# Designs tried in a protein design run: designed miniproteins, single chains, continued (2). Part 53

Each design is a single chain, and the fold is of that chain. pLDDT is the mean over its residues in the fold that is shown.

## One batch from the design tools (miniprotein)

Design m5932
Fold by ESMFold2-Fast:
Structure m5932 (fold): chain A 87 residues (1-87)
Amino acid sequence: SSAEEARRRLLELVAEAQEHAKKGYEAYEAGDYDKAIEHFKKAAEAAREAAEIAREELGDEAMAEAGRRGAREAEEAAEEVEKKKAA
């Protein structure tokens, strides 16, 4: 079904966002701020795409809000790393 396909894509995007967030923190711990920023931005993008699928294709407002929250957290992490790189 289209809902099953949407759920598969959503789960793939959630996994992608989590992988990029993990890689972002690993890069940050290693002092590679450019790589950390890149990964956190990719995590935010995947989380926003997951939120859009949840809202538009599944009508799942709770899942959409969780995705938007995850994207904001990843964006904030990227901004924090950018500030540390500038210091």
Scores: mean pLDDT 90

Design m5933
Fold by ESMFold2-Fast:
Structure m5933 (fold): chain A 60 residues (1-60)
Amino acid sequence: SLEEVQRRIDELLERIQELVRERNEALAAGDEERAAALQREIDRLVEELLRLHRELQELQ
């Protein structure tokens, strides 16, 4: 279970990095609406990351 939670954290971090890149590209293109939508997605994944970190702490 601890190994599974760690793998989910790693996958989530990769997805966040991808979305941050896409957001920065949208900002560079002047697409503020897309940048805002990507930021909302990032915020949701960060909340999931914090939940998984709490779960990981409980497994220790």
Scores: mean pLDDT 86

Design m5934
Fold by ESMFold2-Fast:
Structure m5934 (fold): chain A 67 residues (1-67)
Amino acid sequence: SKAEKLAQLKRNIRKELLKRGASEEQAEEFIRLVEEGRYEEAREIALSAGLSEATALAMIAEMDKVL
């Protein structure tokens, strides 16, 4: 289902954010902001955590496609 795909994607994105140096709080905030359609703020959180802009935008696009 769409809900199952979104749940799996959120787990994968959270794991990748943590692997790349984001805190638990930054990862949760990023996912929340994307779900709320606040993409620029989500991008800023990812960049602050040390992710590249390309990686941040790709993660946002993946979530947006499923939302």
Scores: mean pLDDT 85

Design m5935
Fold by ESMFold2-Fast:
Structure m5935 (fold): chain A 58 residues (1-58)
Amino acid sequence: TKNAEAAKKAAEAGDAAAAGAAGYQSRLVHNDTEGARKASEAAGRGDAEAAAEAGIKA
């Protein structure tokens, strides 16, 4: 999935906002609103790794 790949790359670059946005979209495709919410919360904390993990199945 392009969104899962984008979340991973954003986390590697340390871009929490981009990781959260991509992770959010990845979770919405699977109707996982809880996962999408966690990705957004992690991005809000500046935690790019947690945002990517919440948005993708690592």
Scores: mean pLDDT 74

Design m5936
Fold by ESMFold2-Fast:
Structure m5936 (fold): chain A 71 residues (1-71)
Amino acid sequence: SEEEALELLKTEVGKLKLEIQELGAQFIADPTEELLDRIRELLEKLFELEGASEEERREAEEALERARKEL
């Protein structure tokens, strides 16, 4: 059951990573506040599921803030 739970978690992580990549590509093509907010939401979920270092979280937040300023 623990192995089954880990495999499901890996699947969910994979889905989140794919969604983030897709939304990132959409944002590059047509930057909007809504897309940026959605990317942030999914990144927070990904970091919660996988765990993330303080540096990784900070780098992601800085990247999102820079993207927001370019809107």
Scores: mean pLDDT 79

Design m5937
Fold by ESMFold2-Fast:
Structure m5937 (fold): chain A 97 residues (1-97)
Amino acid sequence: SLEDLIKKYKEEAEKGNPQAYINLAGLYLRQGKYDEAIKWAEKAIELDPNNADAWGTLGEAYYLKGEKEKAIEYYQRALELDPDNLDIKRMLEKLKK
């Protein structure tokens, strides 16, 4: 279940696995808990500000909250860090229209 996966990745984050922060944020997005997703993505950025996945997750969370301008800003940062990410590139093209 999503709850079981969240518990697992919280334990991995406590053990210092940086990827667990992004996995937690993604699971909270799947639950519709956008503010929780933002908190975990922000923690990932604090650990590594060059983590493109963390910026992409922030963009998705703000988009799902209806904050389009913030979503564009964070997606742009993610694409600057990972220019080959076609999913983020496609999202930015849609949001700028």
Scores: mean pLDDT 87

Design m5938
Fold by ESMFold2-Fast:
Structure m5938 (fold): chain A 65 residues (1-65)
Amino acid sequence: MTIEDLRRVKEDLEAGVRSMQDYADEYAAEGREEMAEYWRNLAGRSREEQLAVLDARIEALRARA
């Protein structure tokens, strides 16, 4: 797996996180705070569990001589 492969996966995940945040904003605007919180938590978890791991892997590959 190359740095470019990981970068593409990261871009796809970032797009997914933005979609989750958009859903949260829409539910909040409708007064559906429980659903808004669900999507905000899901977006935050995706960043923490997936994007951070990908960032670490990209940096590790860049550090390789």
Scores: mean pLDDT 77

Design m5939
Fold by ESMFold2-Fast:
Structure m5939 (fold): chain A 75 residues (1-75)
Amino acid sequence: AKELVEKAKELIKEADKLFKQGEKGDKEALEKAAELYREAARLYDEAAKLDPENRLEYEINSALALMKAEIARKS
């Protein structure tokens, strides 16, 4: 679970940087950000299945990542 969470956090940081670039008019950056947010959400969902003690936290992080992906896709 720990490796999945670390990877998801890295993807979110990269996606956040691309999202900021996309907000300035770079549509390709927005598309890439959406992809990375979706991948991060998938990794959090896997971590939630492997680590029931932290499941709620990972599920919340997954939902937030999916929300950001949807915003990036619609922007």
Scores: mean pLDDT 84

Design m5940
Fold by ESMFold2-Fast:
Structure m5940 (fold): chain A 70 residues (1-70)
Amino acid sequence: ATAPEELAKLTQENAEEVRKQMAAAREEAKTLPEKEREAAELAIAAAEALLAGDAEKAEALYREALKLAA
């Protein structure tokens, strides 16, 4: 079956793209007002957790980011 190889390829490609986006987002966050920067940092942390395979942690961090962005 090719499904495991396809999953591995998508994970590798997605990890590379997500890491680039996270690096860019962190640089961009430095220019944001404090409250928006905190929300952005939580969203980046959620993306990192998702990349690490921790979907529950990613969900919790996204909820915290939404509360700050209100």
Scores: mean pLDDT 71

Design m5941
Fold by ESMFold2-Fast:
Structure m5941 (fold): chain A 84 residues (1-84)
Amino acid sequence: KKKEVEELLKEYDQQVEELEKLLKEAVEKGDYEKTKEILRGLERVVGSFVKKLSSIDSEVAKKVEEEGKKLIKKFRELAEEVKK
């Protein structure tokens, strides 16, 4: 059970890091449509991993959901800056 949680968290962290890299590139290019696509991608990743984790460890799932909401807010703020 604990090893499954650790593996899921590592996969989650890797996917989030890749999305953060893609977001930085899109923001640097001023590509608002791409920043919106990446934001939707982050929302899907957070939701998917919260669902997977909730079946194994509800406490860890809640923590990932809370941190994921903060990341989504940060991504949204960066997307709004590109829109202007």
Scores: mean pLDDT 83

Design m5942
Fold by ESMFold2-Fast:
Structure m5942 (fold): chain A 60 residues (1-60)
Amino acid sequence: SSALAEEVLALVEEFINLVNDGTLTEEKKKELIERLTALLKELGHSQEEIDEVVRYMESQ
C-alpha cells in the first residue's frame, strides 16, 4: 500500500540522516533494519532484495 511505501521512505530517510550526522548507534541500526525488513516483506520484496538492503545498512 502507499502507506507502507511512505513508512519505508521515512525509515530510509531517518537511517540516512543518522549516518550523515554520525549519530547512528548499533542499537538504532538493528532497530531500523528489523523495521525495514518487516515493511519490505509486507510490500512483497524477495528475500534476496531484503538481504541486499540489510548488507548495505550493516556496512554503514
Scores: mean pLDDT 85

Design m5943
Fold by ESMFold2-Fast:
Structure m5943 (fold): chain A 84 residues (1-84)
Amino acid sequence: MEEEEIKFAEEAAKIVEEDRKKLEELVKENPDDEELKKQYIEGLENAIKSLEKLKETLKSEKAKEILEKEIEKLKETIKKLKEE
C-alpha cells in the first residue's frame, strides 16, 4: 500500500505541475489579460486545497512529502504572480 500511495502522490503532483505549466505559458503570452491571470491564481489556490486534503488522507510519510513539495511550489507561483 505505501508504494501505491507514493505512486499516486507522484501522479497527482505530475498532473498539477503539467496544468500549472500550461496555464503559466498562457498568462505569459497574454500579459494584459487580467481575467486569465485571476483564473490562473484561483486554479492554483484550488489545487493547493485539493492536495492538502489528499495529503491528510494518506498514511505514507513519503507520499505526504511529495504532495507537500508540490504545495510549496504552487504557493511560490501564486506569490510571484501577486507581486507583479
Scores: mean pLDDT 82

Design m5944
Fold by ESMFold2-Fast:
Structure m5944 (fold): chain A 69 residues (1-69)
Amino acid sequence: SLAEATEEAAREAEKRGVSTPGEIFRLQLLARAKKGVLTEEQIDALAKTLGLSDEVREELRKAYEEAKK
């Protein structure tokens, strides 16, 4: 769920010592992709907005595909 993804992202940010809103948002995207909540279209749009590398974008797509199985 969105609430669980948000909590997971906050916990990961604390674990890594990061507290900026942008970094928390990035971790939230990773949590959503791993749970299959983030669609491929959203991954592409967000990758452009956040300036993610092609490697990171591919990793997010792979996580989304694995979540579908």
Scores: mean pLDDT 66

Design m5945
Fold by ESMFold2-Fast:
Structure m5945 (fold): chain A 62 residues (1-62)
Amino acid sequence: EKAKLVEEILRLGAGLRDGDSGVEEGARANRLANELRELLSKEKGREVSSAELGEEIQRLAA
């Protein structure tokens, strides 16, 4: 579900901010972001851009 994907992406992002060896955390965050993009594309009936994905993550995080 979108909320769980956003929460996990933000958790991984916070970890990267705090302790910056995080290549594996970054790779996991990218996989989850791609999964979220697919869900958004299905809901909107169109392709979702990376910029639009970022806006949606920020909106759901607030």
Scores: mean pLDDT 68

Design m5946
Fold by ESMFold2-Fast:
Structure m5946 (fold): chain A 61 residues (1-61)
Amino acid sequence: MRREAAEFLVSTLDDEQLLSAAKTAIASGRLDLARELGEAAKKAGRTEVAEKIFKMVEEAE
């Protein structure tokens, strides 16, 4: 997945919407997108949301 897409979503969506987007990505089998969202959130300093997303990805593996 493109890093730019994940960074755009992190800049546009709030924490609640980011978690929903990550859940949808995982449910669709797009674990790579969910991981990218977590990395972009961490880069943006939103460590709480990033941590939750990474846990969801780990559980889906």
Scores: mean pLDDT 77

Design m5947
Fold by ESMFold2-Fast:
Parts: sequence; C-alpha cells; structure tokens
Structure m5947 (fold): chain A 91 residues (1-91)
Amino acid sequence: VSEEQFDAEVRLALALIMLAISKLGLERAKKQGNDEAVKLYEEAIKKYQEAIDLLERALAEGRFTPEQRAEVDKLIKEARELGKKADEIMK
C-alpha cells in the first residue's frame, strides 16, 4: 500500500465512523425538538459526506494529493467542531 493510499484509507475510516455518530446525534436531537442541535448535526453530516466523496474519488483514481488531503482535513475538522457544539447543546 502506498503512503497516499494509506493516508486516504485511514481518513475514510474516520469520516465514516464520525458520519454514523453524527447521524445518531441528529436523530436524538430531532426526537428532543432541539432545532439548534439538529442544524449543527446536519451541517456536520454534510461536511463528513463531502470528505467521504473526496476520499472515495481519490482512492478510485489511486491519487491523494497534498491539496486533496488539506481539503479533507479541513472538512473533517470543521465537521468535528460542529458535532462537538451539537453534543454540548444536547447536554
């Protein structure tokens, strides 16, 4: 496995796990009627899905450039921050 392929696969696994967690959070927020948390989880889900789409494309093409890595890392960071804010509101 190339370093680029390994980097992309690790990020894909992380993004998929975090997407699943955020979807569970969204369902709980909807059941509680917490509209602010719903909005934050929906934005987090959108960013994780964008990162997953980029990673799947990179893996299919066999290339994960520094520019692609930076965009994926930015999306994951922003999504994690949104999810954390939503989790804090749900407490």
Scores: mean pLDDT 88

Design m5948
Fold by ESMFold2-Fast:
Structure m5948 (fold): chain A 70 residues (1-70)
Amino acid sequence: SEAEALAEETLAKIEEAFATLSPLDALRVSLRLVRETAARLLRLSPQAAEDFARRMQAFLDARRAEVAAA
């Protein structure tokens, strides 16, 4: 579906940001991507948006802890 493709593309971009950028820059880019994608996911599929938001919150919280520890 369009919602699944959008979620997968956004997750891939977030993973690339953490692989290529500094931790803080990767976090900033990831937060922007989540914000931009969330509205479109909500329009396409509220369930997909909820699942994506929950998973991304956990992922970003873990990465924030890594940045704070550095």
Scores: mean pLDDT 78

Design m5949
Fold by ESMFold2-Fast:
Structure m5949 (fold): chain A 82 residues (1-82)
Amino acid sequence: SKEEEEKKKKLKKELLELEIELGLERMKLGILKIELENLKKQPKTEEKEKKIEELEKEIEELEEKIEELEEKIRKLEEELKK
C-alpha cells in the first residue's frame, strides 16, 4: 500500500531526527559532567557548592530527557518492525 510506504518513510524520518537529538543531548550531558568534575576539584566555597547543586540538577533533568528520547526511539523501532 502507498499509504503504508508513506507512513514508514515518515517514521524513518522521525527516528533519524530523534537519533540526532539524542546524540546532541548526550554530548551536552558529557560537557556538563566534565564541568561538574572540574568544579568538584576546586576549593569548597558556598558559591561553588550552589553551582555544583545547580549543575547536578541540570544533569539529572538532561538524563531524564535522554531516557525519554531513548524510549521514543525504541517504540518507533518496534513500529517499523511491524
Scores: mean pLDDT 86

Design m5950
Fold by ESMFold2-Fast:
Structure m5950 (fold): chain A 78 residues (1-78)
Amino acid sequence: SAAARAEELIRRGVEAGRAGRYEEAARLFREAAALAAPVSPLLAAEALALLGQALRKAGREEEAARAFAEAAALAAAA
């Protein structure tokens, strides 16, 4: 399912982030959020929050803030 594939991408993103590969983690979380959005707004919100954390670690503060805002909006709407 799309949700299961998104969860796998989240797991891979967390592993990349743990290894300090923040740009790879951000890409994986962005892909997971897009895949999860039509089937699970809460899973998409989780992926976007993780995207925000990875972007902040990568020094991309403006993009991180946008990802966190999008995550909060999806969580509030779910």
Scores: mean pLDDT 90

Design m5951
Fold by ESMFold2-Fast:
Structure m5951 (fold): chain A 55 residues (1-55)
Amino acid sequence: MSEEEKEDHIRIIAHVAETQPFTEEAKEQALKGLVEVDGLSEEEAEEIIEKGLKG
């Protein structure tokens, strides 16, 4: 995955968190998608989610 694609995922997570409560279920679904669909490691997926939530 490119750095640009990582930045896009971060922005999507940030937008979702701003428009609705980002629940534990939503976090688990995002983590699973990044790992299983996009082929990221669990550590990389967690970093993307954390960066998105930090703003």
Scores: mean pLDDT 74

Design m5952
Fold by ESMFold2-Fast:
Structure m5952 (fold): chain A 86 residues (1-86)
Amino acid sequence: VEEKLKKADELVGKALELAKEHGEEAAKLAEEAYRAFGEAKQAVVEGTDYEKKIKEAIEKLRRLAAAGTPEMAKLAEEAARILEEI
């Protein structure tokens, strides 16, 4: 689980960096996804309500994928797939 969370964190971080280069709207969506992912990661560590937080993070990442560049979409979708396995 920890290795999957670390890989997802790296992917979400890269998507956030790319989004900042592509305008304020993309950056806002990426920051929202990154925040939701952080909440999901913390909930998994604490063992409380993590399933709901993971679903919220997946939804935010898929919204970023739909609205972002192809590179951001690949990173966001891969992170969402990793979270689906948790």
Scores: mean pLDDT 77

Design m5953
Fold by ESMFold2-Fast:
Structure m5953 (fold): chain A 70 residues (1-70)
Amino acid sequence: MPDLELARRALELAAEAARAFAAGDLETAVEKAREATRLAGEALGLSEEEIERLAREVEAELRAAAEAQA
């Protein structure tokens, strides 16, 4: 079973990342999104390598979205 406590924390961090992104705080959004991705991956039992890959992809997507808004 996924770890429900880690999943809950991941969702809270994802919400914080979304609020930071909406407020224009890209660095805070990236930090929170990377942490949310790590906790979600741990909750799902993903390998460390897969978690790091997903975290990098999330950061790249956020930075690309911010550039598109400029």
Scores: mean pLDDT 82

Design m5954
Fold by ESMFold2-Fast:
Structure m5954 (fold): chain A 63 residues (1-63)
Amino acid sequence: MVQQLGDAIVKGAKALLAGDEKSLEEYQKKVVELSKKLGVPLSEEEVKTAVKTVATHLKQKAA
């Protein structure tokens, strides 16, 4: 379960870096749903922040 949440955040971050807005939105919604299932519900804004943070780290590693 926790690994599925992390995987969805990473995939969302990759979609953000690729400029794929549709995939980004899909993964953000999936993270929100998974957070509710884990009993720690995240807002869409909190999910956007998490995805953006991971995307920044991925971009720094790739550069």
Scores: mean pLDDT 77

Design m5955
Fold by ESMFold2-Fast:
Parts: C-alpha cells; sequence; structure tokens
Structure m5955 (fold): chain A 68 residues (1-68)
C-alpha cells in the first residue's frame, strides 16, 4: 500500500513537471483531466504487475497524447 502510494506520487510529479516543461498550466481543468487519465493508466498497469518504469513511460506517453 505505502509503496504503491509512493509510486503513484512519483509518476504524478513527473506528469506535472512535463506539463510545466511544455508551458501548460497543470491547474487548468483540461490539463487536470489529462493528468488524471494518465495516472489511471499507470495505476491499471501497476495493478497488472507491470514494472514501475514501464508504467511511468506509458503514463507520460498517455499524457502527451491527451494534451496534443
Amino acid sequence: SDERKVQIAKIAGEIIKRAEELGIDPLSPEVQKAIREALQTAIELLDKGVPFEKAREEALKKFDELVK
């Protein structure tokens, strides 16, 4: 439980950092929706036993696709 929470928090932080690097406001409703959907992708992968690094990569990819 605690390890999963730490993993999710790390991925969330990286998604927010990516939004800032792209010049996108992470507090905007549309970007917040994209962050939630990207995090949900990571959670689903982690629940299926996918390694953290792969879940992280897929979450960031999902975020990039959603903010196009």
Scores: mean pLDDT 86

Design m5957
Fold by ESMFold2-Fast:
Structure m5957 (fold): chain A 98 residues (1-98)
Amino acid sequence: IEKLVELTAKAAKSLESVKEQIELLVAFGVMLLTRGVPEEEVRRAIAEIAKEIGLEHQAEDIYEAALRAYRASRWDPAAAAEVEAMIKELEERIKETE
């Protein structure tokens, strides 16, 4: 998780808009939840990156958005497809950041 936090923070810093940075962090949270990372650990990881990129005040809203997307994906196939697409895009951006 520490390597993913570092790479996600670096990827977020390369984005020029706050909206894109928030979308990346939501995707990051959803990815961790999908991998079975505990909710409290995901919340801390999001808060750490948000603080590093100057979005500390958005951290809780980002975490709540990730939780809602993850929970929806467990019962709604359309939401599951959206989550899968978000995770794939994040993984591609992380690879470019390495």
Scores: mean pLDDT 81

Design m5958
Fold by ESMFold2-Fast:
Structure m5958 (fold): chain A 74 residues (1-74)
Amino acid sequence: SEVEELATRLAEALDRGDLAEAVELARQMFSRGYSVADIVEALAGKDMSGATARFLAGLMQGVPIEEAVREAIA
């Protein structure tokens, strides 16, 4: 599915520390109508890296996308 493809690419971008790509992919998911819960569900179904786990924690706490990505890859 589209959400699965975007989530896979987002997880890979976070793991590589590609801030610009991760922010753009997360913004694409929100622009397509996926909620924080949808993104969490899609990413939680994958092997979670430290970066992915930190990103999800940030989103669940209401941290803005760009800040959540920056904190995840720091």
Scores: mean pLDDT 81

Design m5959
Fold by ESMFold2-Fast:
Structure m5959 (fold): chain A 73 residues (1-73)
Amino acid sequence: DKEEKEKAKKKLEELEKVEKEVEELVKKGDIEGAVELLLKAGYSKREAVEYVLAIARTLEKPEELLEKARKLE
């Protein structure tokens, strides 16, 4: 627990690189690829899906992307 902040800092730095790729995949409509990328980066399926949903919400037409993400879980 007490090292969680240091662990989170490393995760944030790695996440900055991954988030750019994930955002590009989500913009392209590749929700499955975005989730898979996050899973390979060490995130749980729940965290990966929630992250993708958060990004999709910022896009012009998130409805179809949200439906694809829900199908994955």
Scores: mean pLDDT 71

Design m5960
Fold by ESMFold2-Fast:
Structure m5960 (fold): chain A 57 residues (1-57)
Amino acid sequence: LEEEIKELLEEASKIEDPEKRAEVIQLLRQAEFALYVEKNEEKAKELLEKARELLKE
């Protein structure tokens, strides 16, 4: 999860569309918060998958 979030943050930084980039980064930051602060791994995984779906488009 941690490495996956890091990799997706790097990919998100390369998105040309500023709105899409901001949305993906926001989801990844929420996934980090869920994982490290809330200790909710399930929520972190859901947020990570949403970010992946946006990157796929």
Scores: mean pLDDT 79

Design m5961
Fold by ESMFold2-Fast:
Structure m5961 (fold): chain A 62 residues (1-62)
Amino acid sequence: MKVTISKVDGKVIHAEVESLEELKKLAKELKLEDGDIVIVTDDDGNVTIYIVENGELVELPH
């Protein structure tokens, strides 16, 4: 899965993870802040957007 992290400070981080569990681990290791946006594109081209709230990844409904 391709990951784009848009930080509240304007910094953009690109990464690749194999699972949602690795994404959660990456978020913890990077110490993501509330309001950071995480855009995930899977290998089939499906896009899921998360916002960081209280240190957790919360999926945005669309």
Scores: mean pLDDT 82

Design m5962
Fold by ESMFold2-Fast:
Structure m5962 (fold): chain A 102 residues (1-102)
Amino acid sequence: KTAEEYLNEGKKYLEKGDYEKAAQAFRDALILDPRNAEAWLLLGKAYLKLGKYETAIRAFQRAIQADPSKAAEAYRLISEAYRKMGQTEKADEWEKKAEELA
């Protein structure tokens, strides 16, 4: 399997709500292509759905490192993760960072 095939498999699992299988497929894609920002964003989204908020934030940070143009989207997702963790002040800080990039 190619990184693209794993990425597409993960997207299908994500649509079905199979978040554990989605996360595994995105991890497999990233083993083959560790600089794929889309795969890091999607992995973070899968972790967010699984309630793994700190792990999701790390994946979003990796997406920004891989492609800085993804920063606005990643900052909004990091804000969402902090809000779900009850860290409202941190959520507001990341939301403001996203707005500054828009």
Scores: mean pLDDT 90

Design m5963
Fold by ESMFold2-Fast:
Structure m5963 (fold): chain A 71 residues (1-71)
Amino acid sequence: MEGEVKRAKYLVDLARRALEGAKNATPEEKQALADTFERIADSLLANSDHPEIKKYAEELRQLAEELRALA
């Protein structure tokens, strides 16, 4: 359980760094990265009902929306 929560947090941290790196990317690249964040969030929710994992999945969806808004 703890390892899965740590992995979810690590994925969110990676997504935030990827968002920072993608600020100067093309609109198409930003859209593709946003789609990747949503797929990771969907995968986390499909495999766990843990409240912390649901929180990190929601953070990933918010990062995807922020990235699309920049495109």
Scores: mean pLDDT 82

Design m5964
Fold by ESMFold2-Fast:
Structure m5964 (fold): chain A 57 residues (1-57)
Amino acid sequence: MSEAEVLGRLAEREFTSLGYPELGREVAERVRELVEQGRLDEANELLRKAIAELKAK
């Protein structure tokens, strides 16, 4: 599985488990785009911050 697929699937899973499946899909698409552009650090940072923000509620 590619890194884009792994990170996208992780985003979808985490956001769905928190009750935000639609937001998870949007974040997954954004993360996949960043990875496909070679911006892996930005993709990881976006995913980490988004998940942390929701979990901090």
Scores: mean pLDDT 77

Design m5965
Fold by ESMFold2-Fast:
Structure m5965 (fold): chain A 69 residues (1-69)
Amino acid sequence: MDEETRRLIEEGMRHGRLALRYAEEGNVELARKHLELAQEHFARAARLGGGEPPEVVSEEARRLIEEAE
């Protein structure tokens, strides 16, 4: 995996974790915003030809989206 692709996945995961933390604090608006940022980073990683983002990371982001609503 390219270093750039890996960095994008790691940043996506970081935003996913921030979204979870904001959701736990009851700040749904910030939680949603960070989920969107996570998805943007994952989409960009995929476009760089690094293949699919790790399923675990993608599933966590999706779960947080559903729970943040």
Scores: mean pLDDT 69

Design m5966
Fold by ESMFold2-Fast:
Structure m5966 (fold): chain A 92 residues (1-92)
Amino acid sequence: MVTDEELEEGIARIQFGVYYAILKNEGKEEVAEEIRRRAPDTTAGFLLGAAKAALELGDYETAIKLARKAIELAKDDPELRAEAERVLKEAE
């Protein structure tokens, strides 16, 4: 049985993958690789990676939504939470 947590991680991973592919297609491959290298392999990490990629693409609405969700899930990771708060401020 797929748990809600496993499903949410899978969705976050797919969202990150989609935005990563879009950045590469827009010629921002170096930025995409930097975001990928720095993202932890967690639900919050994938959401933060997707939020950073959305911000780079000018998709501020998606960047805000994903960053807020990453903050909520990253209660035990103050460094990731601080990075997500930075994305939120830049997108607003």
Scores: mean pLDDT 80

Design m5967
Fold by ESMFold2-Fast:
Order: sequence, then C-alpha cells, then structure tokens
Structure m5967 (fold): chain A 65 residues (1-65)
Amino acid sequence: MKEEAEKLRKEADRHETGAANIQAAADASTDPGLRAQYQRAADFHRSKATELRKKADELEKEYEK
C-alpha cells in the first residue's frame, strides 16, 4: 500500500508548511504570550509531521517483500 504511505508523506509536508508559517508569525510577534502560543502550535505541527513520516516509513517497510 505505497499509495497510503505517499498520502501520509503529503500530509506531513502540509504540517511542515503550516509549522513554518506559524513560526514566522511567532518570530514577527513582540507579545511574549502570543509568541509562546504560536511556538506551541508550530511545535505541534512539526511533531505531527514526524509522526506521519514515521507511519509512512513503517507502512513502506511492511510492504517490502
């Protein structure tokens, strides 16, 4: 099921892009509370991307003959 692994990798890429955009917002903010909030959101998206890539890798490994 290589198609499922590719789907997970594409979702991971979207989370990475989201994290980068949120990180840019955090970096532009002068309010420490807002910076912390954006930083947590960016961290969440990066963690989710890592989880999705790990699942994709496991799926591809299982598909290997």
Scores: mean pLDDT 81

Design m5968
Fold by ESMFold2-Fast:
Structure m5968 (fold): chain A 67 residues (1-67)
Amino acid sequence: SEKRKEILRLIGEILRIIGEIFDLELKLKEAKEAGDEETAKKLEKEIEELKKKLEELMEKLKKLEEE
């Protein structure tokens, strides 16, 4: 089923992005603990962009499941 393949690919992309977000969250915590406000601000922005992309992918997954 092509729908099943699309769902699996989408889940794979979602999991990859979740992993990227958590890696950046760890780096953000380290930057904040070190008092590196400039690096922390850059990481926060990058995390927000990835969270937005994750939201879009999860909405796409929901629509595929409802069909």
Scores: mean pLDDT 87

Design m5969
Fold by ESMFold2-Fast:
Structure m5969 (fold): chain A 108 residues (1-108)
Amino acid sequence: MKISSKTSAISVMASLVSVARAGTDFLKKTTDTQKGVQLLKNLSDYLNSVLDDLGDNLTPEQRQTIQQNAQDLNDAAAAKDLDKGIATAEKVLADFEALLQRLLQQEQ
């Protein structure tokens, strides 16, 4: 599925920020490593799905950032390291908040 407008791109990026925030908060509160690892994998899969849907509507920089974040989340899941997973999720959240702010500035 393709997005065709800057408004749609902002809505999708806002959704990514929301999902990353909820995921990071869950990881910080969970004591269950298995559930944390599953969430990291689910977040990575979600980002890869977004890349498939949005490929033509993303800049090369946006695409590279999302690809790298998906890989970092998957690597944390494979390592089964919840502390590294939390640090990775916080970085992903910060990267997506920065991308959202850039998109909002382009609307001005």
Scores: mean pLDDT 77

